# Designed miniproteins, single chains, continued (3), part 99

Each design is a single chain, and the fold is of that chain. pLDDT is the mean over its residues in the fold that is shown.

## One batch from the design tools (miniprotein)

Design m11422
Fold by ESMFold2-Fast:
Structure m11422 (fold): chain A 78 residues (1-78)
Amino acid sequence: SLSEEEIEELAKQLVESVETLEKVLAQKEVGEEQAKKAGGEGEKKFEELVAKLEELLEAAKNGLEAAKELVLKLQAEQ
């Protein structure tokens, strides 16, 4: 079983991952304009990348919520 300290460290890593993904996705309008300038396949590839990053962000947020619930449960059982 993971210790409270190990779960807190994982939660910290998930927070950093969420922040990084949100910063990347905040640039999506700039990336979309650059992809449109590239023409052809560029726009489609950019849309596919954005969709994948949004999926990863949702997974990271769900993982963070689960980690927070586990910390609360462990604290209640001490």
Scores: mean pLDDT 75

Design m11423
Fold by ESMFold2-Fast:
Structure m11423 (fold): chain A 68 residues (1-68)
Amino acid sequence: SEVEKLRKELDEAMEKFEKGEITPQEFLDKVAEAARKAIELRKTDPEGATELLRKVSEAIDALVKAMD
């Protein structure tokens, strides 16, 4: 599903960010795209959209902790 694809992409982006393989800006761009898609999916897959938005929240927390 679209939700599963976006969740996997976000998980991979989080792992790469934690390892320093992508920049904070590149990570933020991926997080923003996932959030945008989750909002669009809410009308057709509200449960999957909610799961994805929870993952987005986790990703934002990780980004904030990495910033000075």
Scores: mean pLDDT 81

Design m11424
Fold by ESMFold2-Fast:
Structure m11424 (fold): chain A 100 residues (1-100)
Amino acid sequence: MKELEIAKEILDRIRKAVQEATEKGLTPQELIDRLIEILEEGLKKVPDDSPIAKTLKRAIERLREAKENLPSDPDEAAQLLSDLVNEIVRELKEVIEKLK
């Protein structure tokens, strides 16, 4: 399915963004902005009523909320973002498995 390919592409882009953030020392805010961009690009390519679209919309909302409510401590902010990214990856992987 075309949606399966799009979901896998989004997952790969998320993983690359996280790796780049770690290697280059990007701020939590910079990583959130990159993740939102990746998810918004993916959302434009899928049907609005699809399970993937619902998952992407939720992930975008959670990332925006996290950006507004990031802890002032950089280590706490990084941990919160790491946990959120892991949840988004898990939810997207679940949708991928259901589309197979």
Scores: mean pLDDT 83

Design m11425
Fold by ESMFold2-Fast:
Formats: structure tokens, sequence, C-alpha cells
Structure m11425 (fold): chain A 96 residues (1-96)
């Protein structure tokens, strides 16, 4: 019974970590989008050649994509920890 209470607390903690990682992931994606937009706007304001502006547009998309991939990886890892905690709790309940 003590072990079940500890497992329930661990599950609660992992769920809280998931919520924090989801929020952090949203911030990473938003920052990536803002940085990409800023790079394009700066290039256009500076009157750079079309070829250089095109290069910066591609770079901006890359920054946004990298942010999204980092967010997805963090959230997947946090979800896996929650699932492991759930399985541990279910196993303990079946053995009790």
Amino acid sequence: MEEIKKAEKELEEKKKELEEKEKEGEEIVEKGREEGRRLIEEAEERGLPVSEVAGLRIRGVGVETEGWLKAEKMIKEAKKKVEEAKEKLEKLKKEA
C-alpha cells in the first residue's frame, strides 16, 4: 500500500513535468517563428539582393523547423515518462 502511494505521487510529478515541457515547447516554437520573421524583415529593410533575401527566407524556415523538432522531442520524452509511471502504478495495483 505504501508503494502504491509513492507510485501515485511519482505519476503526479511526471504529469506536472509534461505540462511544464508542453509550455516550454510552445515557447521554443514561438521564439523560432519570431527569429525567422525578424531575419526576413531585416533583410528586406536593408535592401539586400534577391538571392540573399531568398537565402535568409530558407534560413528562417530552418530556424522555425528546428524549434518545432526540439519541442516535439522534449514533449515525447515527457510523455514516455508519464506512460512508464502509469505502467508501474498499474503493476503495483495488480500485485496488491
Scores: mean pLDDT 79

Design m11426
Fold by ESMFold2-Fast:
Structure m11426 (fold): chain A 98 residues (1-98)
Amino acid sequence: MKEALKKLAEALKNKDYDSIQKYFREFTKDLSSEEKEKIAELLTLAILNVPEEKRDEMLKKVAEALLSSLKYKDREEMIKAIIENLEKLAEEAEKLGE
């Protein structure tokens, strides 16, 4: 999980969309369907629904949020931190679209 998360963050920073899909699948493989769907929804809101001129900034912020979650030793705390950080970024993305 942590290695896939690191590779996902690197792919986001580099705008490597093929690697983003691959490492997202690897990262979410052992997650519940509910957690996987929630994270996918929040990533879509934080990145894909952002104006193109702000997308690079949001990709970087998402990558940094994912990397910051690696400080948690407990898997449940790490996933909770990812969801909470992505929710904040999704809210920021909505304000950028206004």
Scores: mean pLDDT 80

Design m11427
Fold by ESMFold2-Fast:
Structure m11427 (fold): chain A 64 residues (1-64)
Amino acid sequence: SMDGAEAGRKAAEEAGGSPKAVELARQYGNDFGSVGAAPLAASVGAQHAGDKEAARKFGEMAGL
């Protein structure tokens, strides 16, 4: 089974996020503890990393 950290990292990698965005998505995914929250966690991580394109793609995946 995939935990929130793995789901967040995978979502960020699939959306072409920077290495910093991928690591932040993993950290936020772990903090949220939910596979379903992974796109939202990835979007927040990408925003903190300054990766605007990845943040937009993750936001779309989260329904934002």
Scores: mean pLDDT 72

Design m11428
Fold by ESMFold2-Fast:
Structure m11428 (fold): chain A 93 residues (1-93)
Amino acid sequence: EEIREAIEKAEEALRAAKEGNLEEALEKLVEAAKALERAGAPKEAILEAGVSAGLAGIALGVAKIAGDLKDKKAVEAAVRAAERALEAAREAE
C-alpha cells in the first residue's frame, strides 16, 4: 500500500518534468522518497529515490541560474531523474 504511494508520487513527478514544471517534479520526487522511507522499503530503493530528487534539484538550480526554467537540458535531466525514482519504487514493490 505505502509503496504504491511512492510509485504514484514518482509518476506525478515524471508527468510534471515532461510538462517542464521542474519545481513540481522536485517536490513530487521528495515526496516519493519519503513514502519509500515510511514504507520501510529496501535502503537501496530509498537511496536511489533520494539521489534522483537531488539530481532534479540540481537541474532546477541550474535552470534558475541560467534564467530559463524550461531549459531543454534541465527538463531532460529532471525526466531522467523521475524515471530512475519510478523504477526504484516499482522494484521495491
Scores: mean pLDDT 78

Design m11429
Fold by ESMFold2-Fast:
Structure m11429 (fold): chain A 57 residues (1-57)
Amino acid sequence: MEEEELKKRLEIEKKFNERMQAHADAGDADAVSRLLDLFREARKRNLTPEEMEKLLE
């Protein structure tokens, strides 16, 4: 198990969740749904932390 990679993924996911929460707080359900779809796609593709960060930006 790659602990360093897992830690980087968790940091990226935290940033992503902060953005998702901001959209949810604004009542933008469509943006939240799109971000969740992007996140699921990134996980399905087993992207590196760097690729995941780029996709979710």
Scores: mean pLDDT 74

Design m11430
Fold by ESMFold2-Fast:
Structure m11430 (fold): chain A 94 residues (1-94)
Amino acid sequence: SVVDKVEEFFKAAYLYALEHNAPESVINEIKELAKEVAELIKTMDPKSKEFKEKIKEILDRVVEILENNPKMSEKDKEHLRKMYEEILKEMEKE
């Protein structure tokens, strides 16, 4: 499901940020964005256009934050980009 893929994306993003010594500000922003996503999942219809647009905006922000981390490996950035693309494809199915 979209929810499962989004949860796995945030777990990977958080762990990669920790592994590559991301600044505390980056780790905290990822945590806050994860909380925002969890709230949207609880309060909105997952099949709605508005839900999909809001989730995409939050995921786009996470990708931007992590791609701008010079300590993060290209392999880990590529893995996160692939997970992001899989979430977008799953949202198009629903």
Scores: mean pLDDT 80

Design m11431
Fold by ESMFold2-Fast:
Structure m11431 (fold): chain A 78 residues (1-78)
Amino acid sequence: TMASVATQIGQMVAGLIEAALGPEAKEEADRVGREIAEGSPETQLELARQAVELAREKGPEYGRAAETVLAAAERLLA
């Protein structure tokens, strides 16, 4: 159950990175998503924060969506 949630968060973050950097970044986005899914809670929050910052640079709508995902992850870890 927790592994499934972590995998979903990782895939959402990977999607945001790919959207921000373009389809050519799919391999990098997938790697980050996997690291989030298989990483510790601290690693998950760190990578999610980095994805939020990247998304904010691309547009406020992406930044807000990423912030919502980060807030949800933080609550799940509490």
Scores: mean pLDDT 68

Design m11432
Fold by ESMFold2-Fast:
Structure m11432 (fold): chain A 93 residues (1-93)
Amino acid sequence: MEEKIKEAVEYAQKAVEAFREGNLEEGFDNLLKAVKLYEENPSKEAEDAISEALGAFRDAHPKAWEAFQKAALEGKSAVEAVEIARNVALEDS
């Protein structure tokens, strides 16, 4: 469990770096890995790291962020919401 929490944090940090560099594909790949690990083993540490990655994603692609928020409000899982947002971002880029 603790190892998965550490992996989730590391993937979230890589997502932040990728989004800040404009690498949407790498950013979403790492964010999806972080969120999937978080769903399996929830922790405040991973939640905080993922929140930073979501902030970087919002700044990198506001249109995909709107799709993410809509999916989340409709009751989609975090993984599903990120995948929907990834598709929007990659179709637009």
Scores: mean pLDDT 84

Design m11433
Fold by ESMFold2-Fast:
Structure m11433 (fold): chain A 99 residues (1-99)
Amino acid sequence: DAVKRLEELLGEPVEKRFVVPDSIDKTTTITLYGPRSESVKDFLKSLGIPAEAVETPYNESTKSSADPAGPGQKVYLSYYASNEDIVDEIGRALGFEPV
């Protein structure tokens, strides 16, 4: 399942980083920004989590009402994001509470 896949990517139980809900919400599309968004999108879709990649960089300083991604959870992935950084951002986007 998706939680087990995240634990495999993290290398430790997700409960050490997040309070895990009984189920992951797969109805909210995760919108990914940044240079690694396509590969992370493919990974998320392999887990059954809907995701879309946007080539245009998302930056909080340039955030506007004309958001091209529309409604959904937004994750910015830097060029230097580690697998742990990616898991942290995905967990936050899925509504997991940090420990």
Scores: mean pLDDT 59

Design m11434
Fold by ESMFold2-Fast:
Structure m11434 (fold): chain A 76 residues (1-76)
Amino acid sequence: MEEELQQEVDLALLEIIAGIALATKDPSGVDLVIEYAKTLPKELAIKAYEMAIEVAERLGDSKTAERARKELEKLK
């Protein structure tokens, strides 16, 4: 249950950061999602990078979206 609780907290934080980036149209929030994803277990990191790609694409930041895609490709 401890691991599940931490995963719920991590997902909630990712959703908040992504939501703020979309609401403010500030790509720096996407950078925070990518950096946070690097600290997460593989399963959560995959979801975080997918979220970063979607948000970056919606903001028109193709460079950040490509960076998130490259990080996602490294996960096996």
Scores: mean pLDDT 78

Design m11435
Fold by ESMFold2-Fast:
Structure m11435 (fold): chain A 57 residues (1-57)
Amino acid sequence: MSVEEVIEELVAQLPEEKQAAAREGALAFVKSMASADEAVIRKALEEELTKLREQLE
């Protein structure tokens, strides 16, 4: 699975009004990572989106 597909899959779990900001944040976060390992990126994105969902409540 590509990084773009991982971002789309995780962002789809958020309300539509938050998806654009979450996608932008996820792309910036991925660019800050030293590793291009898709499994590491996926795990990190899942953790960040979990935190974001908690903050929305």
Scores: mean pLDDT 70

Design m11436
Fold by ESMFold2-Fast:
Structure m11436 (fold): chain A 110 residues (1-110)
Amino acid sequence: VDLTDDQKEILKNTSQEDFLNACDLLPDEGKREKCKTLFSKPLSEIPLLNGYSDKLLIEYVKTGDLSKLRNDIYTYLTEVVEYDPETALANSNEVISIVVEVIKKVLSMK
């Protein structure tokens, strides 16, 4: 997702509470629950990411570089965790798809 500079500035000023509120706007209950888990817990506690980072997902999202985040997760899962490329791609894409949908909701709230 190519974000404009204005959209990146909005994300930098978006709180964790704003992201959690945006999770409630997702159309599917399962997606809402996954979204809240991803934005409320350290990434080290997310099973899909197998210890990728002790930081909160919001710290990465605020950079506005979602392609870098996806590639960094994929590289970690293939090179450190030694997942097969198909599993690493599926897990990284699942996280990024939720992030993209939540960003769209956050931008609609501002």
Scores: mean pLDDT 80

Design m11437
Fold by ESMFold2-Fast:
Structure m11437 (fold): chain A 98 residues (1-98)
Amino acid sequence: ELEEKIKKELEANHSPETVEQLLKAKEEAKKMTDEEKLELARETGRLAGELAGRDPEAEAEQLEAEMREVIKNSKEPEVNYAVALTKLQLEKLKEALK
């Protein structure tokens, strides 16, 4: 039910290739600890800050706080989706900095 709704929203907003990548990342997200999810958010925020010329540690703190709220207040499928999007964004940022 919730999984089907998330899948439809992904298909509406992303290319088929990106949807496939997000679905794979969501399966990997299920294997991650909460600490690993928070570290992923911090690293993503730091790189985003560096790329945008903003304070990297401030961006890291903000994304970590957002991920912590998602973990605390969202259902498991929503958490896995948020982690998958964050992981995909991190890989995109790493490629942009090379």
Scores: mean pLDDT 79

Design m11438
Fold by ESMFold2-Fast:
Structure m11438 (fold): chain A 109 residues (1-109)
Amino acid sequence: MELLDSLPKEKQEKIIEIANEAAEEVLDEALAEGYSVKQALVIAAATALGVATGLAALELGMPLEEAKELARKVAEEFIESYKDLLSEEQKKKAIEKASETAERVIEEY
């Protein structure tokens, strides 16, 4: 997202590090829950994108609740772009996992 590029390099690097840690957590959880490697990587990537976008929005002065909503929407749109990879039930659970993890990380920031 373009929001991250608006921040100083040091803040970009910190946000990317946090987003990668959240993605690794979600990757491990998704694999443990029986998702394929490809499915788990997509869910992890959605989480990272949501976290990075939400944290960048916070740093740019967006209110916490709006930053969380933005993170949720970004994660959802990313997973929905891979519609043929996940069943409808898997997609719903994947969106919930990625969005809830991103929102938690943003709250803890």
Scores: mean pLDDT 87

Design m11439
Fold by ESMFold2-Fast:
Structure m11439 (fold): chain A 59 residues (1-59)
Amino acid sequence: SMEEDAALLERLDPERDFRFGASDRPAIEEAQRHYGLPVDGVLDGATLERLAELARRHP
C-alpha cells in the first residue's frame, strides 16, 4: 500500500537524497521482500529501480 511504501522509504532514505550505508541493509531487505525481489541486502539494479520509483511517488 502507499502507507507501507512511505514507511519503507522513510526507514531507507528519510532525507530523500538516495544515499545508503551498511546500516540500511535491514530496510533494503524489507523493500526486497515487499517487491518480491531476491533478499540479499545488496542495492542492485533491480532494487535501485524499485526504490527510485518509490521515491518518485513519495517526494
Scores: mean pLDDT 70

Design m11440
Fold by ESMFold2-Fast:
Structure m11440 (fold): chain A 66 residues (1-66)
Amino acid sequence: SEELARQAGRALEEGNSEEAAKLLKSIPDKGLGASRVVGVVLRNMEDEEKHEKMHKEFKETDKLLK
């Protein structure tokens, strides 16, 4: 689980959310609840990463614009 999650994180870093989702789906789950939690975590991670990147780009642009 941790190994596949780490690989999914790398895919998110590359901006490939589809590959990240594929990797997480490859994790052997023992129940529907676990799969759903993993999906929610992936979505939150992607949203947080995009938010962080947007904030960083905004800061960079703001500095340049000054």
Scores: mean pLDDT 59

Design m11441
Fold by ESMFold2-Fast:
Structure m11441 (fold): chain A 87 residues (1-87)
Amino acid sequence: SKRAAMYELLRAILTGSASREELIERLVEGGVPREDAEAAVARLLEDRAALSEELRALVLERLEALEAEDAERVAEIEERTKALLAK
């Protein structure tokens, strides 16, 4: 599904498990024009680089909880994120 493909793309970005070229090709396969895909991937990689290791781990956990449709787990992670940002 388009939703599953989006979660896989975001997970690959957060974990650094896919190359820039692989991320671009995934978006192009999903119907995004190549120029737009290149711009989107560049921006997402820059956004990822701005996250601390701890924030990146929480964003990844939240993505997994959203994919699993676990609302209680999402709420737990949001509280942990607030606590980390207050530090």
Scores: mean pLDDT 79

Design m11442
Fold by ESMFold2-Fast:
Structure m11442 (fold): chain A 65 residues (1-65)
Amino acid sequence: EAEKLAEEAASGKLTPAEIYERVSALDREQQRALLAASQRLVTADPSADGAAALASAAGEVLRMQ
């Protein structure tokens, strides 16, 4: 689930490499959902570095496709 991955990344448990790998494994629809979810998390808490890193990774994967 994209939402669950966004929450896990926001918690700081995932490295940038793990975030990228897991985002890349999702289908395009789930990748878009993940970007939206991560953007909502950043909006709720702008200091959440994990959520910002997730949004960056999801955006990068979508750009590469």
Scores: mean pLDDT 71

Design m11443
Fold by ESMFold2-Fast:
Order: structure tokens, then sequence, then C-alpha cells
Structure m11443 (fold): chain A 64 residues (1-64)
């Protein structure tokens, strides 16, 4: 019951935000998609870490 109420509230908020901003409800980033696959989560973390490292290298002018 509480879950059903939470889902209804989230849907209502998304619809209200869509109405106010003219943005489709699918573009309202209020519903995070949970990552259920632990292997995929690990791969995504590795990619994120590598992107941060690349960003740091570019910010430092690579060889400073």
Amino acid sequence: SSREEAEARLAAERAAASARTGTPPEKIGLAPVPVENPELAEILKEIADKLIEIGDAFEKGEKI
C-alpha cells in the first residue's frame, strides 16, 4: 500500500513537472533507474574512474 502511494505520488509529481515546464515526463529525471546487475555496476564504475583520470590529465595539461 505504501509502495502504491509512493508510486502514485512520483507519477503525479512527474506529470505536474511536465505540465509546468513543457518537458515530456520521460525527460524528467526524477525516477532513477536502479542498476540490478552487479557486474554492470562494476564496469560502469571502472569506466567512470577512467573518465575522471582522463579529465584530470587534461585539466593538468597532461604533462603539466
Scores: mean pLDDT 63

Design m11444
Fold by ESMFold2-Fast:
Structure m11444 (fold): chain A 69 residues (1-69)
Amino acid sequence: AALAELARLQELASRGDWEAARRMMALLEELGVASFRVEEEDGQEALVSEGVAPAEFAALMQRAFQALA
């Protein structure tokens, strides 16, 4: 299940595993999310989607995080 794998990788990335963060980004592209990059916003790293509205990307991430609970 792609969403379960995404949730696992997100948990590892939140603990500072950059390799997990990179795999999470690749999996999001496999799920049909357009290309994206990491940018700093207000001193924090943020994922910026290319060709996809930020709200759509945020909704996808929120659903993936909710799958953890």
Scores: mean pLDDT 58

Design m11445
Fold by ESMFold2-Fast:
Structure m11445 (fold): chain A 98 residues (1-98)
Amino acid sequence: NPLEQAINERLSEWFRKLKEEGGMNAKEVALLVAEELGLDTTPLENAKTTQELVDALVDLALEAGLLTPEEAEELRENGSLIDIILRVFESHLRRQLS
C-alpha cells in the first residue's frame, strides 16, 4: 500500500528527528507534535500532570478532526502519551498525503 509506506517513512523520519533532540520529556514532545500539526499549544503548556497533558492533546486532536470521538475516549482511558502522539501524527499524515 503506497499510502501506508509513505506514512511509515514520514513517521520514521519524524522519530529520527525526535531522537536527535535527545532528552526531551513527555511535555516537550507533545508541544513539538502540536507545533508540527499547527495545533494550539496553550492547553499543553498549562498541563501540570501526564493525565492533563494526555487530555489536552486528545481534545486538541479531536477538535482538529485528527481523532474520532471513539478513538479519543479509548486513548484517554487506555492510551499512553506515545500511543496518542503516534495516532494523531498518523491521522495528520493521512490527511496531508491523501
Scores: mean pLDDT 74

Design m11446
Fold by ESMFold2-Fast:
Structure m11446 (fold): chain A 80 residues (1-80)
Amino acid sequence: LPEDHARKGLDALSAEDDDAIKKYGGHLLNALTVKDEKAVDVVLEKVATDPVLRSRAKTLAVTLNGLGLLEAGQELLSLT
């Protein structure tokens, strides 16, 4: 499910594991590319609660904006 793919990618980013990011980063991108609302909600929730992901909020917002998820990108930046 896109929600599960988003969680795996975000967990890799939170762990700051370069190998896991290379392996699971595509899962996050694919989940967001299909514009699944639950996958977007997972990104917003994880950034709000995880300081490591919060430090990446600007990069994640740029990715969301690039995929046409402008409202989600703006909401993400408001969490920081």
Scores: mean pLDDT 77

Design m11447
Fold by ESMFold2-Fast:
Structure m11447 (fold): chain A 96 residues (1-96)
Amino acid sequence: ALELVEKALEILKEEAKSEKEFKERLYKARELILEAVSLVLEELRKAGREDLERELVTRFGEITVEVGPEPTQERGIKLAEKVKEKIEEIKKELAA
């Protein structure tokens, strides 16, 4: 799951040659972030960690509000970085 968020960050940090290419990258990065969150949620459900599942869902909602709805490179990077931080925190709690 973390590898998907890291790939999203790589895509978002690349220089786009056109506005169309940039929008395609934003779309792909968003798909990777949503897939990463879905995979972690499935792992938490199978582990019986409903507490961590609720924590991840709540924080993801907060992050999307904090970052805002505009499809910009800066906001996409902030979304990916904040999601990565929360997934890393959740994985540490699972390992403890």
Scores: mean pLDDT 79

Design m11448
Fold by ESMFold2-Fast:
Structure m11448 (fold): chain A 65 residues (1-65)
Amino acid sequence: ASLLSPEEQEIVQLIVEGRALTRAGIARELGVSPATVSRRLRNLQRRLGLSEGGAIGRAGQLLAA
């Protein structure tokens, strides 16, 4: 929580609640471009100390079930 910006927290909340699981869906919910969502997801991955390439995709796969 303390490592995330409000924008990054909004993305996490949307995914956890199952309200948006795609870049386009998150962009629509937040009123931003898909490119902005991609940038925020990269920043989120860095702030959480996640290994490159795995954790966001893994979380998305788990939440899409």
Scores: mean pLDDT 65

Design m11449
Fold by ESMFold2-Fast:
Structure m11449 (fold): chain A 93 residues (1-93)
Amino acid sequence: AALALALALLGLALGAVALALGRVAVRLAEGEELPKAIAAALLGVGAVFLAALALGLVLSGGDPAVALRLAVEALRTAVRALRLALEVLAAVA
């Protein structure tokens, strides 16, 4: 259970950072970079949602295997969102 909790919390933290950077990217991006910035922000929201579901399952005593899968998916989504946000920020910097 500790691993699922740790991964869910990490997914929440990285997802929140990705969402914040995605919002900054959307504000700075115009034209060709705007779709990437929007995608980064949306993926950041998805990562936070999946991490919150994983955390909820861990805290409620739900299936730890399902919680672990959701936490891993949240981390993958957060990393993808971070990459897109950083690509947009690098292009507009």
Scores: mean pLDDT 79

Design m11450
Fold by ESMFold2-Fast:
Structure m11450 (fold): chain A 68 residues (1-68)
Amino acid sequence: MMEEMVKKTEEMLRKDERISEEERKELVEVFREALETYFDPSASEEEKKEAKERWLELAKKVEEKRLK
């Protein structure tokens, strides 16, 4: 399940050639870490919030780079 979600995200990012391979790998890894935290029953609400914020921050930076 998580691997399928990560793969789908990677495919979506791969469609935009303006995103470098390094940026794509970083986004996929951050997304994977966020999913792992959300699926971890022992993770605190604070940890889940921080994981989500890191993902959103990285996604925003990449999105701003793509927007001209």
Scores: mean pLDDT 71

Design m11451
Fold by ESMFold2-Fast:
Structure m11451 (fold): chain A 82 residues (1-82)
Amino acid sequence: SEEEEVKEGAIKALEGLLAFYEALAADPSLSEEQRALFAQMAELLRELLGRIEQAKTLEEIRRLFEEVEPVLQALADQVRAL
Protein backbone atom coordinates (compact mmCIF):
# COMPACT_ATOMS: atom_id res chain seq x y z
CA SER A 1 0.00 0.00 0.00
CA GLU A 2 1.00 3.67 -0.32
CA GLU A 3 1.00 3.90 3.49
CA GLU A 4 3.44 0.99 3.81
CA GLU A 5 5.65 2.51 1.05
CA VAL A 6 5.79 5.87 2.90
CA LYS A 7 6.63 4.06 6.18
CA GLU A 8 9.42 2.06 4.48
CA GLY A 9 10.82 5.29 2.98
CA ALA A 10 10.79 7.00 6.39
CA ILE A 11 12.61 4.05 7.99
CA LYS A 12 15.31 4.04 5.26
CA ALA A 13 15.83 7.82 5.58
CA LEU A 14 16.16 7.55 9.38
CA GLU A 15 18.58 4.60 9.05
CA GLY A 16 20.75 6.84 6.83
CA LEU A 17 20.66 9.68 9.38
CA LEU A 18 21.44 7.23 12.21
CA ALA A 19 24.51 5.88 10.34
CA PHE A 20 25.67 9.49 9.77
CA TYR A 21 25.39 10.48 13.47
CA GLU A 22 26.98 7.18 14.59
CA ALA A 23 29.96 7.96 12.30
CA LEU A 24 30.25 11.46 13.83
CA ALA A 25 29.99 10.01 17.38
CA ALA A 26 33.00 7.77 16.55
CA ASP A 27 35.07 10.45 14.72
CA PRO A 28 38.41 10.94 16.58
CA SER A 29 38.92 14.37 14.90
CA LEU A 30 35.92 15.77 16.84
CA SER A 31 36.02 16.86 20.50
CA GLU A 32 34.75 14.52 23.24
CA GLU A 33 31.83 16.92 23.85
CA GLN A 34 30.87 16.96 20.14
CA ARG A 35 31.04 13.13 19.97
CA ALA A 36 28.84 12.86 23.10
CA LEU A 37 26.16 15.10 21.53
CA PHE A 38 26.21 13.11 18.25
CA ALA A 39 25.94 9.89 20.32
CA GLN A 40 22.81 11.34 22.00
CA MET A 41 21.34 12.22 18.57
CA ALA A 42 22.06 8.66 17.35
CA GLU A 43 20.37 7.17 20.45
CA LEU A 44 17.31 9.41 19.91
CA LEU A 45 17.07 8.20 16.28
CA ARG A 46 17.40 4.52 17.34
CA GLU A 47 14.49 5.00 19.76
CA LEU A 48 12.44 6.79 17.07
CA LEU A 49 13.13 3.94 14.56
CA GLY A 50 11.93 1.32 17.06
CA ARG A 51 8.73 3.29 17.72
CA ILE A 52 8.06 3.84 13.98
CA GLU A 53 8.50 0.09 13.28
CA GLN A 54 5.75 -0.58 15.89
CA ALA A 55 3.46 2.20 14.56
CA LYS A 56 0.26 0.98 12.85
CA THR A 57 -0.81 4.21 11.08
CA LEU A 58 0.79 7.17 9.26
CA GLU A 59 -0.89 9.43 11.86
CA GLU A 60 1.13 7.69 14.62
CA ILE A 61 4.33 8.15 12.57
CA ARG A 62 3.55 11.88 12.09
CA ARG A 63 3.06 12.35 15.87
CA LEU A 64 6.35 10.55 16.60
CA PHE A 65 8.22 12.94 14.25
CA GLU A 66 6.48 15.96 15.82
CA GLU A 67 7.52 14.73 19.31
CA VAL A 68 11.17 14.01 18.40
CA GLU A 69 11.95 16.95 16.04
CA PRO A 70 12.29 19.67 18.75
CA VAL A 71 14.55 17.41 20.89
CA LEU A 72 16.79 16.63 17.89
CA GLN A 73 16.87 20.36 16.99
CA ALA A 74 17.92 21.28 20.55
CA LEU A 75 20.83 18.81 20.37
CA ALA A 76 21.84 20.18 16.94
CA ASP A 77 21.78 23.72 18.41
CA GLN A 78 24.09 22.54 21.23
CA VAL A 79 26.57 21.15 18.66
CA ARG A 80 26.55 24.48 16.76
CA ALA A 81 27.21 26.39 20.03
CA LEU A 82 30.44 24.42 20.62
Scores: mean pLDDT 87

Design m11452
Fold by ESMFold2-Fast:
Structure m11452 (fold): chain A 79 residues (1-79)
Amino acid sequence: MRRARERLVREVGEERAEELLRWLGEKTVELLVRASEGDEEARKELEELAKTATDPQRTLIEGVLRGLSLREAWDRATR
């Protein structure tokens, strides 16, 4: 988790990173970071998660799966 959290802070800043961790939980954040790095297994788990997720979480996951950065996906899901 530490590596995924450090990358999340780098992408979206410390405040938003803590907000995402509280909102989504550590496992979902780890999957989002890994999928954004090209991890195929993480992408498959996120696709399954997106099927049962509700907005705005679903919009965030779909954004990352489409190749948006974590920052861009967050901005679209929450704005």
Scores: mean pLDDT 74

Design m11453
Fold by ESMFold2-Fast:
Structure m11453 (fold): chain A 90 residues (1-90)
Amino acid sequence: LEAVKEQALATLDKFEARFRTLSPEQQRAALLHFATKTKSQYLIDLVNRTPVRKLAPLFFADLRQAIENAKTSAVVEDIKAVLEETLKTL
């Protein structure tokens, strides 16, 4: 579990670093792609209604907390997979 969490956090750090180099339009597209891959209508609606400046800090903080607090490797692997897939579109 610990090793998988480290890998997921490293992937999140790579995603965040790449995200910071993007234009606001590209940043919104990246968040929307992530939300779509999670199949969460709540996240899709949140991305569409919330300015990227407000959403991005909360998004990264929430994902980091979700990885750190995960009780199973499956949850961490799922988050990592969606992050890797979204990162490929950047």
Scores: mean pLDDT 77

Design m11454
Fold by ESMFold2-Fast:
Structure m11454 (fold): chain A 63 residues (1-63)
Amino acid sequence: IDEALKRAKEAVKKAVKEGIDPDKAATSVFNGLQQRYGSQLSEKQKDDILQELLRVGKEVAKE
């Protein structure tokens, strides 16, 4: 999962740099992670991951 999260953060950064809305980029990537790993994650872990992806997207959008 750690490698998947690292790739997810990079995917969000790439999408935002390509002009995708940060919230849409983060949500889309999070949905992909949830489909593949959702049963292995607690609700708190899911929320933490989503918040981190949203944060990354907003940071890139501000640059």
Scores: mean pLDDT 79

Design m11455
Fold by ESMFold2-Fast:
Parts: C-alpha cells; sequence; structure tokens
Structure m11455 (fold): chain A 61 residues (1-61)
C-alpha cells in the first residue's frame, strides 16, 4: 500500500540520519518529511517519526 511504502521510506531516511550521527530530532524530521512526501497518513507520519527518534536515542547518538 502507499502508506506501507511511505512508512518504509520514512524509516529508511530516519535510520540513515541516525546512523550518520544525526540527532534524534534530525532523524525524526527526516522520517516525517519522507513519509509525508510519499503520502502517508498523519498518524503513520507521526508514528514513524517517533520511531526514528527513539532509534537514534537507543544508538547512543
Amino acid sequence: SADAEAARKGAYEGMKVAQDGGTPEQAANASREAAQKYGATPEAVNKHALSARDAAEAAGY
């Protein structure tokens, strides 16, 4: 589905920012922007942004 594809792209961009040493907020923002661009629902956008932030925090930033 479009939501699933947008979610994958959002998660990928957020994770990439986190792995490259970005802040949790930068990872969340990258995930949100990618998910919005690919047509995710507002709820999905928020969920994936929070997930990306949490992943960046867990990685020790």
Scores: mean pLDDT 75

Design m11456
Fold by ESMFold2-Fast:
Structure m11456 (fold): chain A 84 residues (1-84)
Amino acid sequence: DEKAKEAKKYLGKALEALSKSVSDDAMAEISGYANAALGKIKLGDTKGAIEELEKALELAEENASKEAVEVAKKEIEKVKKLAE
């Protein structure tokens, strides 16, 4: 539960940074993967959570500014370490 709360905080920061340079449609898809990762963290599925985070990051790299992607990468790395 506490890990999921911290992960949600870090993912929220990543999504906020991305939202400034990404369309609503792309943000919906990226947010979908981020929320799937949160669900998997709650279930203790570390491998599945990391796979979903990697998909979110790939879409971010395709759709967002380089600056927004760098912020998102740092926050997502915090989530990956938390899930491990």
Scores: mean pLDDT 82

